# Ledger of designs, part 109: designed miniproteins, single chains, continued (3)

Each design is a single chain, and the fold is of that chain. pLDDT is the mean over its residues in the fold that is shown.

## One batch from the design tools (miniprotein)

Design m11782
Fold by ESMFold2-Fast:
Structure m11782 (fold): chain A 73 residues (1-73)
Amino acid sequence: SMIDREVKKMREEGKSDEEIEAYKGLLRGEQVYGGGMYGSAAELYQETAERYPNTEYGKKAGELAERARKLAS
């Protein structure tokens, strides 16, 4: 899959396991968001941000969680 290929590239580029897991968490949230389930997407994004706060993807998930929560209202 495209995700497996990207993860392999990230590992070859020396990305940490934390960064890779944050990326996967972000993608899980995006999948749910794309399905229109904004409340569930907000929860997944928030979980990713809390677990990986020092990663760029974790920080991005935090921003997307706030956005998804507003759409769920």
Scores: mean pLDDT 85

Design m11783
Fold by ESMFold2-Fast:
Structure m11783 (fold): chain A 70 residues (1-70)
Amino acid sequence: STVEEAKQNRENALNFERSFRETVEAVGLAVDTLTEEQVEEIGRLALNTVSSGGSLGGAESVRDAVERAL
């Protein structure tokens, strides 16, 4: 069913957003010299990079994108 496929895609997107937020926070905490504004900028850059790549990939892919943004 196309409706069920749409629901599954939405759930995958929500799970990606949660993993993204957790990964950005964890990376920020690892570097004790980062300001709140710097963490937000890194998160925004990483999100744009992942979105351009078209891959959700889960927490590992999000973490790789954030690490590359550093």
Scores: mean pLDDT 57

Design m11784
Fold by ESMFold2-Fast:
Structure m11784 (fold): chain A 78 residues (1-78)
Amino acid sequence: TLEQQVHRALMELLSRETFKPAPGEEVATAIALGKRLVDEYGLPREAVEVLARTVGQWFGLDEAGIEEVRRALEAYLA
């Protein structure tokens, strides 16, 4: 599933590198991580919503923050 693909890619990247956002930088860090997952793991456009939710939840973002990540990733892939 897209969820399994996204989760696997995220766990693999996090096993190699630590992403520790400063307070207030969680959305920006989630966007940067999402872009790297797209570029390095070839995640398709159809995975963007799952990807934004998965990385957003990992950094403790609320629904507004997750939506901001989703829009940024959709713009990146356009």
Scores: mean pLDDT 83

Design m11785
Fold by ESMFold2-Fast:
Structure m11785 (fold): chain A 84 residues (1-84)
Amino acid sequence: SLKELAEKVKDEEVKEAIKEAIELFEKGDYEKAAQVLARKAEELKEKDPELAALLYETLALLFEEAGKLDWAKRARMLAEKALG
């Protein structure tokens, strides 16, 4: 589950961002949830590309659960790009 994925993240600030995004998705606020994760991923992209990719992958999983398959595909492409 997405909550289990959040608990496996060692960075507390990143863990909180994932939890916030999940809560926003559960409320139907997809745009704000995407902004939270994407902003954090972009901040980490140069310093921690693996963690940035994890955030984009988390976003893709949230979009899939919401039935937003095209958006999920885009988020996965961003995850792959973050890894190089």
Scores: mean pLDDT 80

Design m11786
Fold by ESMFold2-Fast:
Structure m11786 (fold): chain A 120 residues (1-120)
Amino acid sequence: SEKAKELVLKALKELEEKVKKLIEAILNKEDVKPYLEELKELTEKIIKELKEEAKKSSPTVKTYLEQIIEELKTLTEAVILTAEEASKTDDEEKIKELVDSLKKYFNNVIELIKQIVEDM
C-alpha cells in the first residue's frame, strides 16, 4: 500500500496550499467564493482518487482509506463553514480568532491523518 500512502500525503500537501490561499483571502477581505470552489473541486478529486485506490487495496488499508475520506469530508465542511462565517463580519478581531481556530483544527486533522498513514 505504498501508493495509498503517497496519494494521501500528496493530497494533504495540496489541501494545505489551498487552505493557506483561502486564509490569505479571508484576512485580505477578498471574495472567498472562488477559493471555496477550488477547495471543493480539489477535495472531490482527492476523494475519487482515494476511493479508486481503496477498491484495489487490502481490507485493512481500505478501512484506513475510508476513515481518511470521512476525515477529509468533515475537514472541508468545517473550513467552508468557518470561511463563510468570517465573510459575514467586519470585526477584525473575530476574523483573526476564526482563522486561528481554523488553523489549529486543520493542523490537528492533518496530524491525525498522518498518524493513520503510518499505521497503513
Scores: mean pLDDT 89

Design m11787
Fold by ESMFold2-Fast:
Structure m11787 (fold): chain A 72 residues (1-72)
Amino acid sequence: MEKAKEALKLLSEAANASTDFDQIVRLTLAIILVTTALKSGDPELVDEALKRAAEIAREAGFTDVAEKIESL
């Protein structure tokens, strides 16, 4: 749970710092994915969501954010 909260903070900070529409959309989708997994209460879904969120962040050009999420 704490890892997912930290990931949401990192993704939100990246989205707020971006002015690129495609980057904001991708980061917002990652936020939705992690938030939905948290609401499910399934730890395996949370772990899968975190891995996919890191991939989405990397694809959006936020490699540092992706690496921080992967290290949680």
Scores: mean pLDDT 84

Design m11788
Fold by ESMFold2-Fast:
Structure m11788 (fold): chain A 71 residues (1-71)
Amino acid sequence: GAMAELRRKQAEFDELVKRARNLATSDEELKKIDELAAKGDWEGIRSLVDELETRRAENKAKLEKKQAEEK
């Protein structure tokens, strides 16, 4: 029913916000997450999570490349 669907969406949104906070590495990023969460902006939170994951992957690639060059 409609109530079960609404509860599921709320739980999913909360999970997404928690994931974004775990990926955040700065106060500025945490503030952005809190603002999007307060607005209920699913698209904004999801987009931010994707951005943070991309940055983590790029930082890992750069670190690995630097280690290969130093060794």
Scores: mean pLDDT 76

Design m11789
Fold by ESMFold2-Fast:
Structure m11789 (fold): chain A 90 residues (1-90)
Amino acid sequence: VHYFNVTVVLKDGVFLRAPLTPVLPSDLPPGATTATVTQSVTLEGEGHGPVNIGQGTLTYTDRDGVLVADFSGDVDPAMRDRIVGVGISE
């Protein structure tokens, strides 16, 4: 099982991470290469308590053996203004 972390970068260079539960190809309907998971996103980072940035939808797409994930969600406007980057890492 591949474990992924969503990394959110804030304006002050702070990195917050949330562990993701990946959707495996075996969990997809036959012939599908895309799965959508809706979850509440709570971020944690060094020196920071849990920060709920809202509820989001993660869409996973298999592209030539690489799992690509797209995050779309409703984030608190005050938190949105602090976000300068989002990435995914193993």
Scores: mean pLDDT 57

Design m11790
Fold by ESMFold2-Fast:
Structure m11790 (fold): chain A 69 residues (1-69)
Amino acid sequence: LDAAAAALRAAGATEEQIALTVRAIEKARAGDSRGAQRLAAEAKSTATPEQRAAIDAVMRATVAAVKAA
């Protein structure tokens, strides 16, 4: 989570976008894929293209890690 938050801050994401993305990661890890998608979509709705790409990269890494576990 700390690495994901740091990457989002480096992309210029707001604290609200970071908080929503962190919650989306937690939902994905808990098996709630629909809840994760909704939170990620909400974070991306206010995001620039660079912030959106960072959110998508973090979410993709999270899904890959969950499947590998």
Scores: mean pLDDT 80

Design m11791
Fold by ESMFold2-Fast:
Structure m11791 (fold): chain A 89 residues (1-89)
Amino acid sequence: MEEVEKAIEEAKKWGERQADHFAELYAQAVKEGADELTLEIIEGLFLISIAVTGIYLANKTGPETGRKLSDELYEFGKKRIEEALAKAK
């Protein structure tokens, strides 16, 4: 259990870094003039990635832990996208 908890903390840090990187890529796509449908697909791929991570952790550590991490990464990612878009303007 202890090792699993440590792995979740490390996974969260990496997940936050990935969300940050995704937000920068999303903002770059907007700056390059990607159409609305393309942006929706990119966002959808990111959301699916978070959902799959949450399911994986729920199966390994219990549904509450997986859902909490998934929810935190989702909110973090949304905020990072908004911040990246503000910087790109």
Scores: mean pLDDT 70

Design m11792
Fold by ESMFold2-Fast:
Structure m11792 (fold): chain A 88 residues (1-88)
Amino acid sequence: MFYSREEEIELGRELGEEAVEAVKKGDFVKAAALTTAAGILMYRDPEAALEEIKRVEKVEEELFGPIPNRDDISKFEEVRALLASKKL
């Protein structure tokens, strides 16, 4: 454990907000990667992680239709760098 629980939850929410911004810019792969990272960060609280994922998925579906493929690993590396710059 390198962060307080509150800091972990706040970082997860921060990633969720960046996912929403990515959706607004039409970068669905980045949005999916950010949502996945937020879920991973919040995995110690499965309910909170699921709620955040559901929130971002709602935005994606309402604005653009079906949720894009989350298997693009190139965007996951951007998220890893973001996590390192924010809290690590």
Scores: mean pLDDT 63

Design m11793
Fold by ESMFold2-Fast:
Structure m11793 (fold): chain A 64 residues (1-64)
Amino acid sequence: SEEELREGIDRLFESLRAASKTVPRARYESEVRVFSAHLVRELEELGLPELAEYLRRRAAELMA
């Protein structure tokens, strides 16, 4: 369901936030960008544009 997908996104971003403490910043930012772009594209292809936009916002907040 969309709720389960959103929970999956939230758990993923919790893990990415934790990883930011142990991975060099430049590498972390590059990996987050590439990974986020891939997931956004997949969500858009699935017809879930609201989740794609949610993921974009979460990635931007993580990179701030």
Scores: mean pLDDT 82

Design m11794
Fold by ESMFold2-Fast:
Structure m11794 (fold): chain A 85 residues (1-85)
Amino acid sequence: MISKEALEHEVEAGVELIRVAVLELLPPTVESLREQIEALERAIEHLEKALEATENEEVKKTLEELLKVTREKLEEKRRELEELE
């Protein structure tokens, strides 16, 4: 059975990742990049909590891969911000 706690954190992470996608439609300004970084940081927090709450090994592997990709995207956005500052 899917953990309700894990599912709630998965949904919250999804909302933050959608927010990043919407913000990517804006001009690549310092303000837009900062908002994208904050949303990615919140997504990572929720993915980590979902991973902690999940007992299913297949779901854990999927969340670990998504967390890795999300962390890599955060590092990329931080680098882009540093180039503008």
Scores: mean pLDDT 82

Design m11795
Fold by ESMFold2-Fast:
Structure m11795 (fold): chain A 68 residues (1-68)
Amino acid sequence: MPQVQISVQVEDDGPVDDSRRQGLIDVHRRSAQQLVDDLGIDNSSVRVHRVRLRDGNISTITVSVSPA
């Protein structure tokens, strides 16, 4: 089946370090998985494809959904 790409917009007003960045990525990956499940897309994996920063804060997280 074709790969689906989902982009999630996030704004977090604070400094970005490795721990915080990973935590935000994990939260939004879970949200993207829930959205995929709600849409009835039968995919077993969600991957973070791209993280964008604006003024040092996470601005956009792009996730890719791939069939197993």
Scores: mean pLDDT 59

Design m11796
Fold by ESMFold2-Fast:
Structure m11796 (fold): chain A 81 residues (1-81)
Amino acid sequence: SAEGLEAGRQGYELGKQGAALAKAGDAEKGLALAQQGSKGALEGAKLAETIEDIGAAMAGLAAAVEAALEIKKQTGELPKL
């Protein structure tokens, strides 16, 4: 579906931005974007009608997890997504 695919893709972009900010040392802002990305990816999964929609949601979740792992590397604690 257009809504599911778009939500997944937006989740991916937010997750990637979150990971980039975390790598730059802004763990707080990076986490906020990773949480938004995770929500978008999960919404995309709920609205998924095609394998492409599912793929976009999975990519979005992976990006949010990458941000969370970067934050754990810097803070010693795995954040809640």
Scores: mean pLDDT 82

Design m11797
Fold by ESMFold2-Fast:
Structure m11797 (fold): chain A 85 residues (1-85)
Amino acid sequence: MSPEQLRQEAAEVARQGAEQLKKDGDNGTAYVLQTVADAVAASTDLAVAAEALLSAADVAEQAGHNEIAEKLREYARRLREAAES
């Protein structure tokens, strides 16, 4: 998988998380995840994209959405590894 493809997949994961949270009534956390998804999709810096996903994961975890947080952290790790290559 290319770093660019990985970044777009990470943005899509955050976007899907935001949609799920909005359906569950957590509009505040959904807004944070949507903002991060847009930032990740627009960022050319993989390390910056990874840090944005980690911030979103912390917000999701604090709101009790541990499964979403874990998935965001997995993609952040993969983006960070790609940035170091």
Scores: mean pLDDT 85

Design m11798
Fold by ESMFold2-Fast:
Parts: structure tokens; C-alpha cells; sequence
Structure m11798 (fold): chain A 69 residues (1-69)
């Protein structure tokens, strides 16, 4: 999975265009990239300290989740 694909997933699931993903949106985005749901949830919980993920946080979370998959 390329960084471009990670960014496309972020943009696809950022429904309101605020530059952030909710925990649910982030899990769905990671699953769309081929991450197992259990790994996606665990990684999102680690990165979403305020309940949301910025673009930068999501890229790091996706790289971590893909490495764990």
C-alpha cells in the first residue's frame, strides 16, 4: 500500500472535509486498505487520543497497522 493510497482513503472517509477522521471513519479507512478490523481498531485507539485522527496521525496509524498486518 502506497502513501498515495493512504491519503486517498483519508479523503474518501473524511465525509465533512474538516481534515479529521472519527474513530469509526478511521477504522473503515484502514479496513479499506486491507488491514484486519481487530488491528485497525487497536491502532486507531492508540492514535486517536481526542477521539479523532488528523491526516498526519492517520498516515502514521496506517503505516503501523499495515506493518502489523
Amino acid sequence: VSDEEILEAFEKFDKDGDGKLSKEEAVEALVSLGVPEDIARAVVEAYAVDGELSKEEFIEAARTALALS
Scores: mean pLDDT 79

Design m11799
Fold by ESMFold2-Fast:
Structure m11799 (fold): chain A 97 residues (1-97)
Amino acid sequence: KEEEAKRLAEQGVKALKEGNIDEAYRLFDEAARIDLENPVARVAGLAAQVLRFVKENNPLMAYYVLKEARKIAEESGDPLAKELVDLVEEYFKKNLK
């Protein structure tokens, strides 16, 4: 369960680095469904929401969700959760209207 969520989050990070935003969204959303208590899975779910709000041209909601993702990642101390938030934040800033 926890290992599966982490694997999906890692695959989502890879997809995001490759510019495959739709695949990153799918993988992050799937990771979140595996384990709602796992910080990596929770951050992945919030990352999917950030990607969705950027696509919908809603930067205010993307910003609020990103702040919550950052808080969870920092509180967890998990390197993957932090990397995920950093990448999604970079994507958000590049696509800010």
Scores: mean pLDDT 82

Design m11800
Fold by ESMFold2-Fast:
Structure m11800 (fold): chain A 88 residues (1-88)
Amino acid sequence: AAERAAEAASEGGREAMRGAAKSGPEGAPLATAAAIAGSGGSAEARFTGDGEGAAEGARVAAEIAEKAGGEEGARGGYEGAERARRAA
């Protein structure tokens, strides 16, 4: 469960990062923040064995991508968060 949640958070974070990056040079710092949020949630889930942190990390990554104007990345991040929540 926790491993699947961690993978879903990593995927969601990467999708959010890609979406934020598509917003151009201004999106680059937000892409980095989205990647950190997704990977942080993934790491927490792997470390604690609890997928709840993974879902939260992916959700935060999606919100960051949305603020950057990365609608595609925001969608991917939210889908990753839902998958992580189901896996938890």
Scores: mean pLDDT 71

Design m11801
Fold by ESMFold2-Fast:
Structure m11801 (fold): chain A 76 residues (1-76)
Amino acid sequence: SLSKYIELLQHPSPSIRGAALSSLDTPDGERAGANSQLNGAQIIVSHLTPEQIQTLLASETDPVIRNALRAAITAL
């Protein structure tokens, strides 16, 4: 669930934030370039409605979470 990843990205521990970010953006070692980033954003978009993304963006102050949500909106 994306909501759990967003919650983990807010965690004060950098180790937990790093693990959540890695799970959202898992590159395939054999496929380089923008395709992995596009796939990650598309997965986020498929799990969230536009109103959910807007709500999360309005309340988020953490740059890591904001970047993930911005990528999802760009993929729309």
Scores: mean pLDDT 57

Design m11802
Fold by ESMFold2-Fast:
Formats: C-alpha cells, structure tokens, sequence
Structure m11802 (fold): chain A 88 residues (1-88)
C-alpha cells in the first residue's frame, strides 16, 4: 500500500470533492448560495474560515487542506479536541 500525500491528490479528485461538498453544505443550509459559490471559484480558505465560524471544524479542516493551508488545518484539529474535552 502507498501513502499518498495530500499534495499528490489528482485534480479530478479535488474537483469531485469541491462539487460534493458545495452541494452537501448548500443542501444542509450550512452555507448560503453565495458562500457555496466560493467553493466553485476555488476560494477554499474563505470557505474554511466561514465553516470555522459556524463550528463546522471537520469541514473547515478539509477546506484548509484543499487550500494548501495545512497549518490552519492542524490548528482547527486541536480546537476540535479542546471542544470535545470541554464538553466531557
């Protein structure tokens, strides 16, 4: 088994993730149509910031990864852990 890096993800896979997440978040009412448009334009970091404001940490982490901002993705993973600890 090979362990591909996130940077090695094919553009076609990124496009599928983009469309699926835009449709899912729009259908769930998490994002407005204007905010979902940011996904189609490839402005993933702006989408990640909005999802972070909404407390959608898992979604925000994925969009930071897609934007290439791995540092912010790791920061949000730590915030998710702290939130779980505070709730327990």
Amino acid sequence: PRQPRLGDVKPEAIERIRRTMAETLLKQGVLTPEEAELIYRGEFEKVAEKLRELGRYDDAIMFYVLSGNLEKAQELARERQRAAEAAA
Scores: mean pLDDT 73

Design m11803
Fold by ESMFold2-Fast:
Structure m11803 (fold): chain A 80 residues (1-80)
Amino acid sequence: DVDYSKLTPEERKALAEFSKKLQEVLQESEDNKASDEETLEKIKALLEELAKRLKELGVPEEKIKAIVDELLKEEKERLS
């Protein structure tokens, strides 16, 4: 389980930027009538960018994996 309350301000900013980009991807996918598969591919690309950013901030790989897996699970459930 990921405790988001123990993240640094920089880590929180990275997650906030991810959330903003995710909303933009979801809006663009709706506007362009993209498939759920195409939308999920773009979400996965955003998660890889988030993982890279968190790694640059010194977040342990195990914690990054937990965050990415949780966010991906939530989006897959939304698209189902």
Scores: mean pLDDT 78

Design m11804
Fold by ESMFold2-Fast:
Structure m11804 (fold): chain A 79 residues (1-79)
Amino acid sequence: MEEVRRLVEEARRLFRQVLDRQMALDGLPREDADALADSFDAGLERKLQVVEEHPGTPEAAEARAQIEDALEGLRRALE
């Protein structure tokens, strides 16, 4: 449980770094960056809720895998 919360927090942090980079280098407006961050956070929170409400189920395993995939994608984007 705590491990998944750590992954969610790391994904939020890295996504903000991606958005900061896009604002600095690609001219992404602050309002658009904030909207993207809010949408991403909401999606992660929904997946975290599935993991918390249904621990040990296939649904929780799928939600966890999606969180891990998002984090991996963000790590690659920041390389």
Scores: mean pLDDT 83

Design m11805
Fold by ESMFold2-Fast:
Structure m11805 (fold): chain A 60 residues (1-60)
Amino acid sequence: APPLEEHRKAGEAVVEALRRAEQEGWTPDEAGRYAEKIAKERGVSDELAKRAGDLARQSV
């Protein structure tokens, strides 16, 4: 299982993507792609980053 720190980073990626989506008028897919991208850049695993993207997309 990913460490707790990795889960925290994934959650922060979702929150940041949703904040930017609201401010910039992004589509759900754009928010999802952004969340996955920044999660991966911050060292989150590909599997967990994909889940972060899915959560962001569903939350817009």
Scores: mean pLDDT 82

Design m11806
Fold by ESMFold2-Fast:
Structure m11806 (fold): chain A 55 residues (1-55)
Amino acid sequence: MVVDGSGMNGLSTEQRREVAQKAKAVRDEALASGLTVEQAREKAGQVVEELLARA
């Protein structure tokens, strides 16, 4: 399977790492709260969008 994260195109490796770490933390917290994988992905996506908007 191939997924292209075009939303992160043009970010530095450091910025991409920070966004990925934040997204992972939110996803892990959502899963720990009893949310589904789909809901956890959605919350992580919102965090990615916020971080990209601030960058």
Scores: mean pLDDT 72

Design m11807
Fold by ESMFold2-Fast:
Structure m11807 (fold): chain A 60 residues (1-60)
Amino acid sequence: MIVGEAVLGGVRVVATREGDEITVEVEGEGSEEQIRAATAHAVTVVLLKAKKAEAEAAAR
């Protein structure tokens, strides 16, 4: 399981990856732009962590 978190303004977004599924939880209040940016950042962090873990496993 891989988790990424982003906070932007009054918005907190937690993205969790299990297998092929990414679940996104949004907390707080903010503009649509803040929600979108925080969500994109949290998902990007999850994907980067997943790629790094896969690369490290392949190198062993």
Scores: mean pLDDT 79

Design m11808
Fold by ESMFold2-Fast:
Structure m11808 (fold): chain A 94 residues (1-94)
Amino acid sequence: SAARQARWQAAVSEALQLTGESLKQAEELAKQGKWEEAREVFEEMVRRLEELFRRYDLSPAERAALRHMLIALARKEIENEEVLEMFVEALERA
């Protein structure tokens, strides 16, 4: 339905924005040697994504599809492999 499609597009937009902001923040913290703070950024991101999944009433399949999109974004945006691994591990818990 049009309403379902609009809901999915809104969820994707919010998740991509949240993830992009979190990736930039965590990478900057990692560059400063603040690895614990970088991990906390991703833990907060996961909590906000779980709230987003509930708010948009996303199915398990939609949640899986969205996680794949967020991992693809991280692989394009992140140069630091340790930050990327931390992100993927955190997101797989969502």
Scores: mean pLDDT 88

Design m11809
Fold by ESMFold2-Fast:
Structure m11809 (fold): chain A 94 residues (1-94)
Amino acid sequence: APSLEEALAAMEAVAAEAFARLDAAGASQEQIDLFEQAFLTLVNLLLDGHPLEEIEARAAELLARLRRQLDPTVYAIAEEAFARLLAIVREYLA
Protein backbone atom coordinates (compact mmCIF):
# COMPACT_ATOMS: atom_id res chain seq x y z
CA ALA A 1 0.00 0.00 0.00
CA PRO A 2 1.21 3.60 -0.56
CA SER A 3 2.25 5.74 2.43
CA LEU A 4 -0.15 8.37 3.80
CA GLU A 5 2.12 11.06 2.25
CA GLU A 6 1.92 9.35 -1.18
CA ALA A 7 -1.87 8.91 -0.88
CA LEU A 8 -2.38 12.59 0.07
CA ALA A 9 -0.12 13.75 -2.80
CA ALA A 10 -2.11 11.60 -5.25
CA MET A 11 -5.42 12.98 -3.90
CA GLU A 12 -4.12 16.59 -4.24
CA ALA A 13 -3.11 15.85 -7.87
CA VAL A 14 -6.63 14.51 -8.64
CA ALA A 15 -8.19 17.59 -7.00
CA ALA A 16 -5.90 19.97 -8.96
CA GLU A 17 -6.91 18.28 -12.26
CA ALA A 18 -10.59 18.41 -11.22
CA PHE A 19 -10.36 22.16 -10.37
CA ALA A 20 -8.81 22.84 -13.82
CA ARG A 21 -11.59 20.82 -15.53
CA LEU A 22 -14.30 22.60 -13.50
CA ASP A 23 -12.89 26.02 -14.49
CA ALA A 24 -12.64 24.96 -18.17
CA ALA A 25 -16.29 23.74 -18.05
CA GLY A 26 -17.40 27.21 -16.85
CA ALA A 27 -18.28 26.16 -13.29
CA SER A 28 -19.21 29.09 -11.01
CA GLN A 29 -17.03 29.90 -7.97
CA GLU A 30 -19.94 28.61 -5.80
CA GLN A 31 -19.87 25.22 -7.60
CA ILE A 32 -16.05 25.04 -7.31
CA ASP A 33 -16.31 25.89 -3.57
CA LEU A 34 -18.91 23.11 -3.06
CA PHE A 35 -16.57 20.57 -4.70
CA GLU A 36 -13.60 21.85 -2.63
CA GLN A 37 -15.59 21.47 0.63
CA ALA A 38 -16.58 17.90 -0.34
CA PHE A 39 -12.95 17.06 -1.25
CA LEU A 40 -11.63 18.48 2.06
CA THR A 41 -14.29 16.51 3.98
CA LEU A 42 -13.08 13.28 2.30
CA VAL A 43 -9.40 14.11 3.08
CA ASN A 44 -10.27 14.86 6.74
CA LEU A 45 -12.10 11.52 7.09
CA LEU A 46 -8.92 9.75 5.92
CA LEU A 47 -6.64 11.87 8.19
CA ASP A 48 -8.93 11.25 11.22
CA GLY A 49 -8.52 7.48 10.73
CA HIS A 50 -12.08 6.60 9.73
CA PRO A 51 -12.55 3.03 8.36
CA LEU A 52 -12.89 2.51 4.59
CA GLU A 53 -16.59 1.55 4.81
CA GLU A 54 -17.43 4.83 6.61
CA ILE A 55 -15.36 6.90 4.14
CA GLU A 56 -17.16 5.22 1.18
CA ALA A 57 -20.59 5.82 2.78
CA ARG A 58 -19.76 9.50 3.49
CA ALA A 59 -18.40 9.95 -0.06
CA ALA A 60 -21.70 8.58 -1.47
CA GLU A 61 -23.63 11.10 0.71
CA LEU A 62 -21.37 13.97 -0.46
CA LEU A 63 -21.86 13.00 -4.12
CA ALA A 64 -25.66 12.74 -3.67
CA ARG A 65 -25.63 16.30 -2.25
CA LEU A 66 -23.40 17.58 -5.08
CA ARG A 67 -25.69 15.94 -7.67
CA ARG A 68 -28.56 18.13 -6.37
CA GLN A 69 -26.44 21.34 -6.18
CA LEU A 70 -24.26 21.20 -9.33
CA ASP A 71 -25.07 21.49 -13.03
CA PRO A 72 -25.00 18.02 -14.71
CA THR A 73 -21.73 18.71 -16.63
CA VAL A 74 -20.03 20.06 -13.48
CA TYR A 75 -21.36 17.11 -11.43
CA ALA A 76 -19.91 14.62 -13.97
CA ILE A 77 -16.43 16.11 -13.35
CA ALA A 78 -16.92 15.94 -9.55
CA GLU A 79 -18.21 12.32 -9.75
CA GLU A 80 -15.19 11.20 -11.85
CA ALA A 81 -12.79 12.98 -9.46
CA PHE A 82 -14.45 11.28 -6.44
CA ALA A 83 -14.15 7.84 -8.12
CA ARG A 84 -10.39 8.47 -8.52
CA LEU A 85 -10.10 9.77 -4.93
CA LEU A 86 -11.87 6.67 -3.56
CA ALA A 87 -9.55 4.41 -5.61
CA ILE A 88 -6.56 6.10 -3.88
CA VAL A 89 -8.21 5.72 -0.43
CA ARG A 90 -8.96 2.02 -1.08
CA GLU A 91 -5.36 1.35 -2.18
CA TYR A 92 -3.97 3.14 0.91
CA LEU A 93 -6.31 1.34 3.38
CA ALA A 94 -5.94 -2.12 1.72
Scores: mean pLDDT 90

Design m11810
Fold by ESMFold2-Fast:
Structure m11810 (fold): chain A 77 residues (1-77)
Amino acid sequence: SDGFREGVEVPLEKARELLSLARETGDPAYAREAIRIARELRALIEQRTPDSATKDRYLAELDRLIEEAERIIRELE
């Protein structure tokens, strides 16, 4: 549904945009905000989405995004 796409795809795109801003500006605050958004989205998907290969792929993608954001923070500190 459109509500699911807006609730998942929009925050995911925002988190990716924030990681790009962290790399571009050298400001780890953008990467920390990306982690916050990704963790909130991960919790919502885990709680509200039935178990499926699609759910597993989104959770894996969010876990990778969080790991990348944490790596960026370490590199900028």
Scores: mean pLDDT 82

Design m11811
Fold by ESMFold2-Fast:
Structure m11811 (fold): chain A 77 residues (1-77)
Amino acid sequence: SHKDQVLEYVQLQLQIIGAETDVDLAERTKDQAMVQEALRDVDAIIERIKASNMPEEEKQKLLERAEKVRKRAQQVL
């Protein structure tokens, strides 16, 4: 249903925000182990987005955001 799709989008968006926060914290603390954990979390989020039953446009938006977090984490390593 439309409500279920909106809820799934919001939940995935919150997970991405969490990963962004972890990467920012890891960068500030120069903690390489935290960066590696954040990368694993982002990879899991990307797989969840791909497996979700959301419209393709919504998936692409979430994937773009997750990929930006992944790229940021790789730059901090």
Scores: mean pLDDT 83

Design m11812
Fold by ESMFold2-Fast:
Structure m11812 (fold): chain A 83 residues (1-83)
Amino acid sequence: SSLYQKYLDYAKELALETAKIAGIEEEGREEMEKAKTIQEVLDVAGKYYQTTLDTGTKEQATQAGNLMNLAYGYYLGGLGAQS
């Protein structure tokens, strides 16, 4: 579905922003090139969020959490688009 592809692309953009906050943008870009599903994107973005919680500021953790919530919204939309 073309709608699923758009949601996948949006989720990848949000995951890359989370990777930037975590200071691992290069690794994030490589992982996003390989991700084929929104679930794979969320799994990888969850790692970036955990890195931010372990090494970042409270403000960075809040930003990353907001991006994860947005990405989860696209995950739910993507499930509907596959139906």
Scores: mean pLDDT 83

Design m11813
Fold by ESMFold2-Fast:
Structure m11813 (fold): chain A 68 residues (1-68)
Amino acid sequence: SARERLERFRKELEKLKKENKSVGEITQFVIYHRPELPPELRREFLELVHEYITPLMKKIAKEYLKKK
C-alpha cells in the first residue's frame, strides 16, 4: 500500500513536470503529500524529488544569471 502510494506520487510528480508547473507548485505538492508516507519512504521520496527539481533549479539559476 505505502509503496503503491510512492509509485503514484512519482507518476504525479512526472505529470506536474509535463504540465509545466512551477517549482513552487511542485514544492506544494511535496509538502502536502509527504506526511502520507511512512518515514522510510519519505526519504526515498525526497531523493526522487531532488532528482526532478535539481535540473529545474539549474534553469532558474541560468535565467537569473542572464538578468545580471
Scores: mean pLDDT 73

Design m11814
Fold by ESMFold2-Fast:
Structure m11814 (fold): chain A 79 residues (1-79)
Amino acid sequence: SIAQQGQQALALAQQQLNNVNDAVELSKVDADKAVKEAQNAANQLNSARSEVGESNLPGEAYLLINQTLSLAKKLVHDK
């Protein structure tokens, strides 16, 4: 169901936010690996957002996906 897909997108967003925060710390030691991990997180979130449809996402999932993508973009472009 769309509701189940929305809840899975929320769980994925929470997981990928943790992964991007870990990549920020990793960037202090291994910038190349950190960039790859942030890009992978962004790709997974963009795919999930496209499959569920933006209008079908719970508001919390929409906000977390956009926040996580912004953090990943900053890490990729500032390094």
Scores: mean pLDDT 81

Design m11815
Fold by ESMFold2-Fast:
Structure m11815 (fold): chain A 94 residues (1-94)
Amino acid sequence: SMEEERKKSLEEAKEKAKEAREKGLKKLAEAIEEEAKKRKEAVEKGRQPSEEEKFELQKLAVEALEELREKGLLSEEEIEDLEEAKRLLEEKEK
């Protein structure tokens, strides 16, 4: 069942990425695919994603949210959350 659950999670990620691309949300599709890839690689090696891998995924998530903002798909509250997320990423790089 663990292999079936893993396969289902990967298929769900691929479907969500496809839907994002069909809507023209290329950065969101890229973020979904990279998260699924890093998660698979970590599990296959019997580990959790590293802090560096998590940081890379957070950067992709911010890029995806910025694309959603540019397309008018974020609420004012979600835009404020995005700006806070960007600030926290900059603090981690310092």
Scores: mean pLDDT 77

Design m11816
Fold by ESMFold2-Fast:
Structure m11816 (fold): chain A 74 residues (1-74)
Amino acid sequence: SRAEELERRIRALEEELAAFKAAHPDAPASQVDAAERLIRAARAYLEAGDLEMAENMLDAAEALLALMRAQAAA
């Protein structure tokens, strides 16, 4: 189901963000905090049954993590 797919995406992002934090302890705390809040918001929306908002929060978190990885590689 769409909810099961979103739950898998949330878990994958949580694991990826944890790995990023471990690899880049000097990453800006404001960006890490923003990514954590977006993932938390996605989970809250998923639990409330708002799949559209959960997906929007996940898309934003994925985009932010991609930006953070690009900045860390520079």
Scores: mean pLDDT 89

Design m11817
Fold by ESMFold2-Fast:
Structure m11817 (fold): chain A 90 residues (1-90)
Amino acid sequence: MKKVKEALKLLEEALSKKLTLEEGIATLEKVRDLLLEELKETEDPKDAIELIGLILKVIGHLLDVKSEEEARKALEEIRRDLEEFLKKKE
């Protein structure tokens, strides 16, 4: 879970300021990499499946994002998804 919490912190920091398209893409790439590292350490199959789904969402946004507004919306969606994932873990 540490890498998921680190990803949330990066998303909150990115969303707290004016974000360029390049900064948004770079943040999504870092979040993807952190979620992949969390997946490597995950022993629970249920958590692994949910992490795979989240990683695929981040990859989808990386393929589709073409503007600062789209980047911000992508970061906000991923932030919500990661918050809900952590809430389910208790």
Scores: mean pLDDT 85

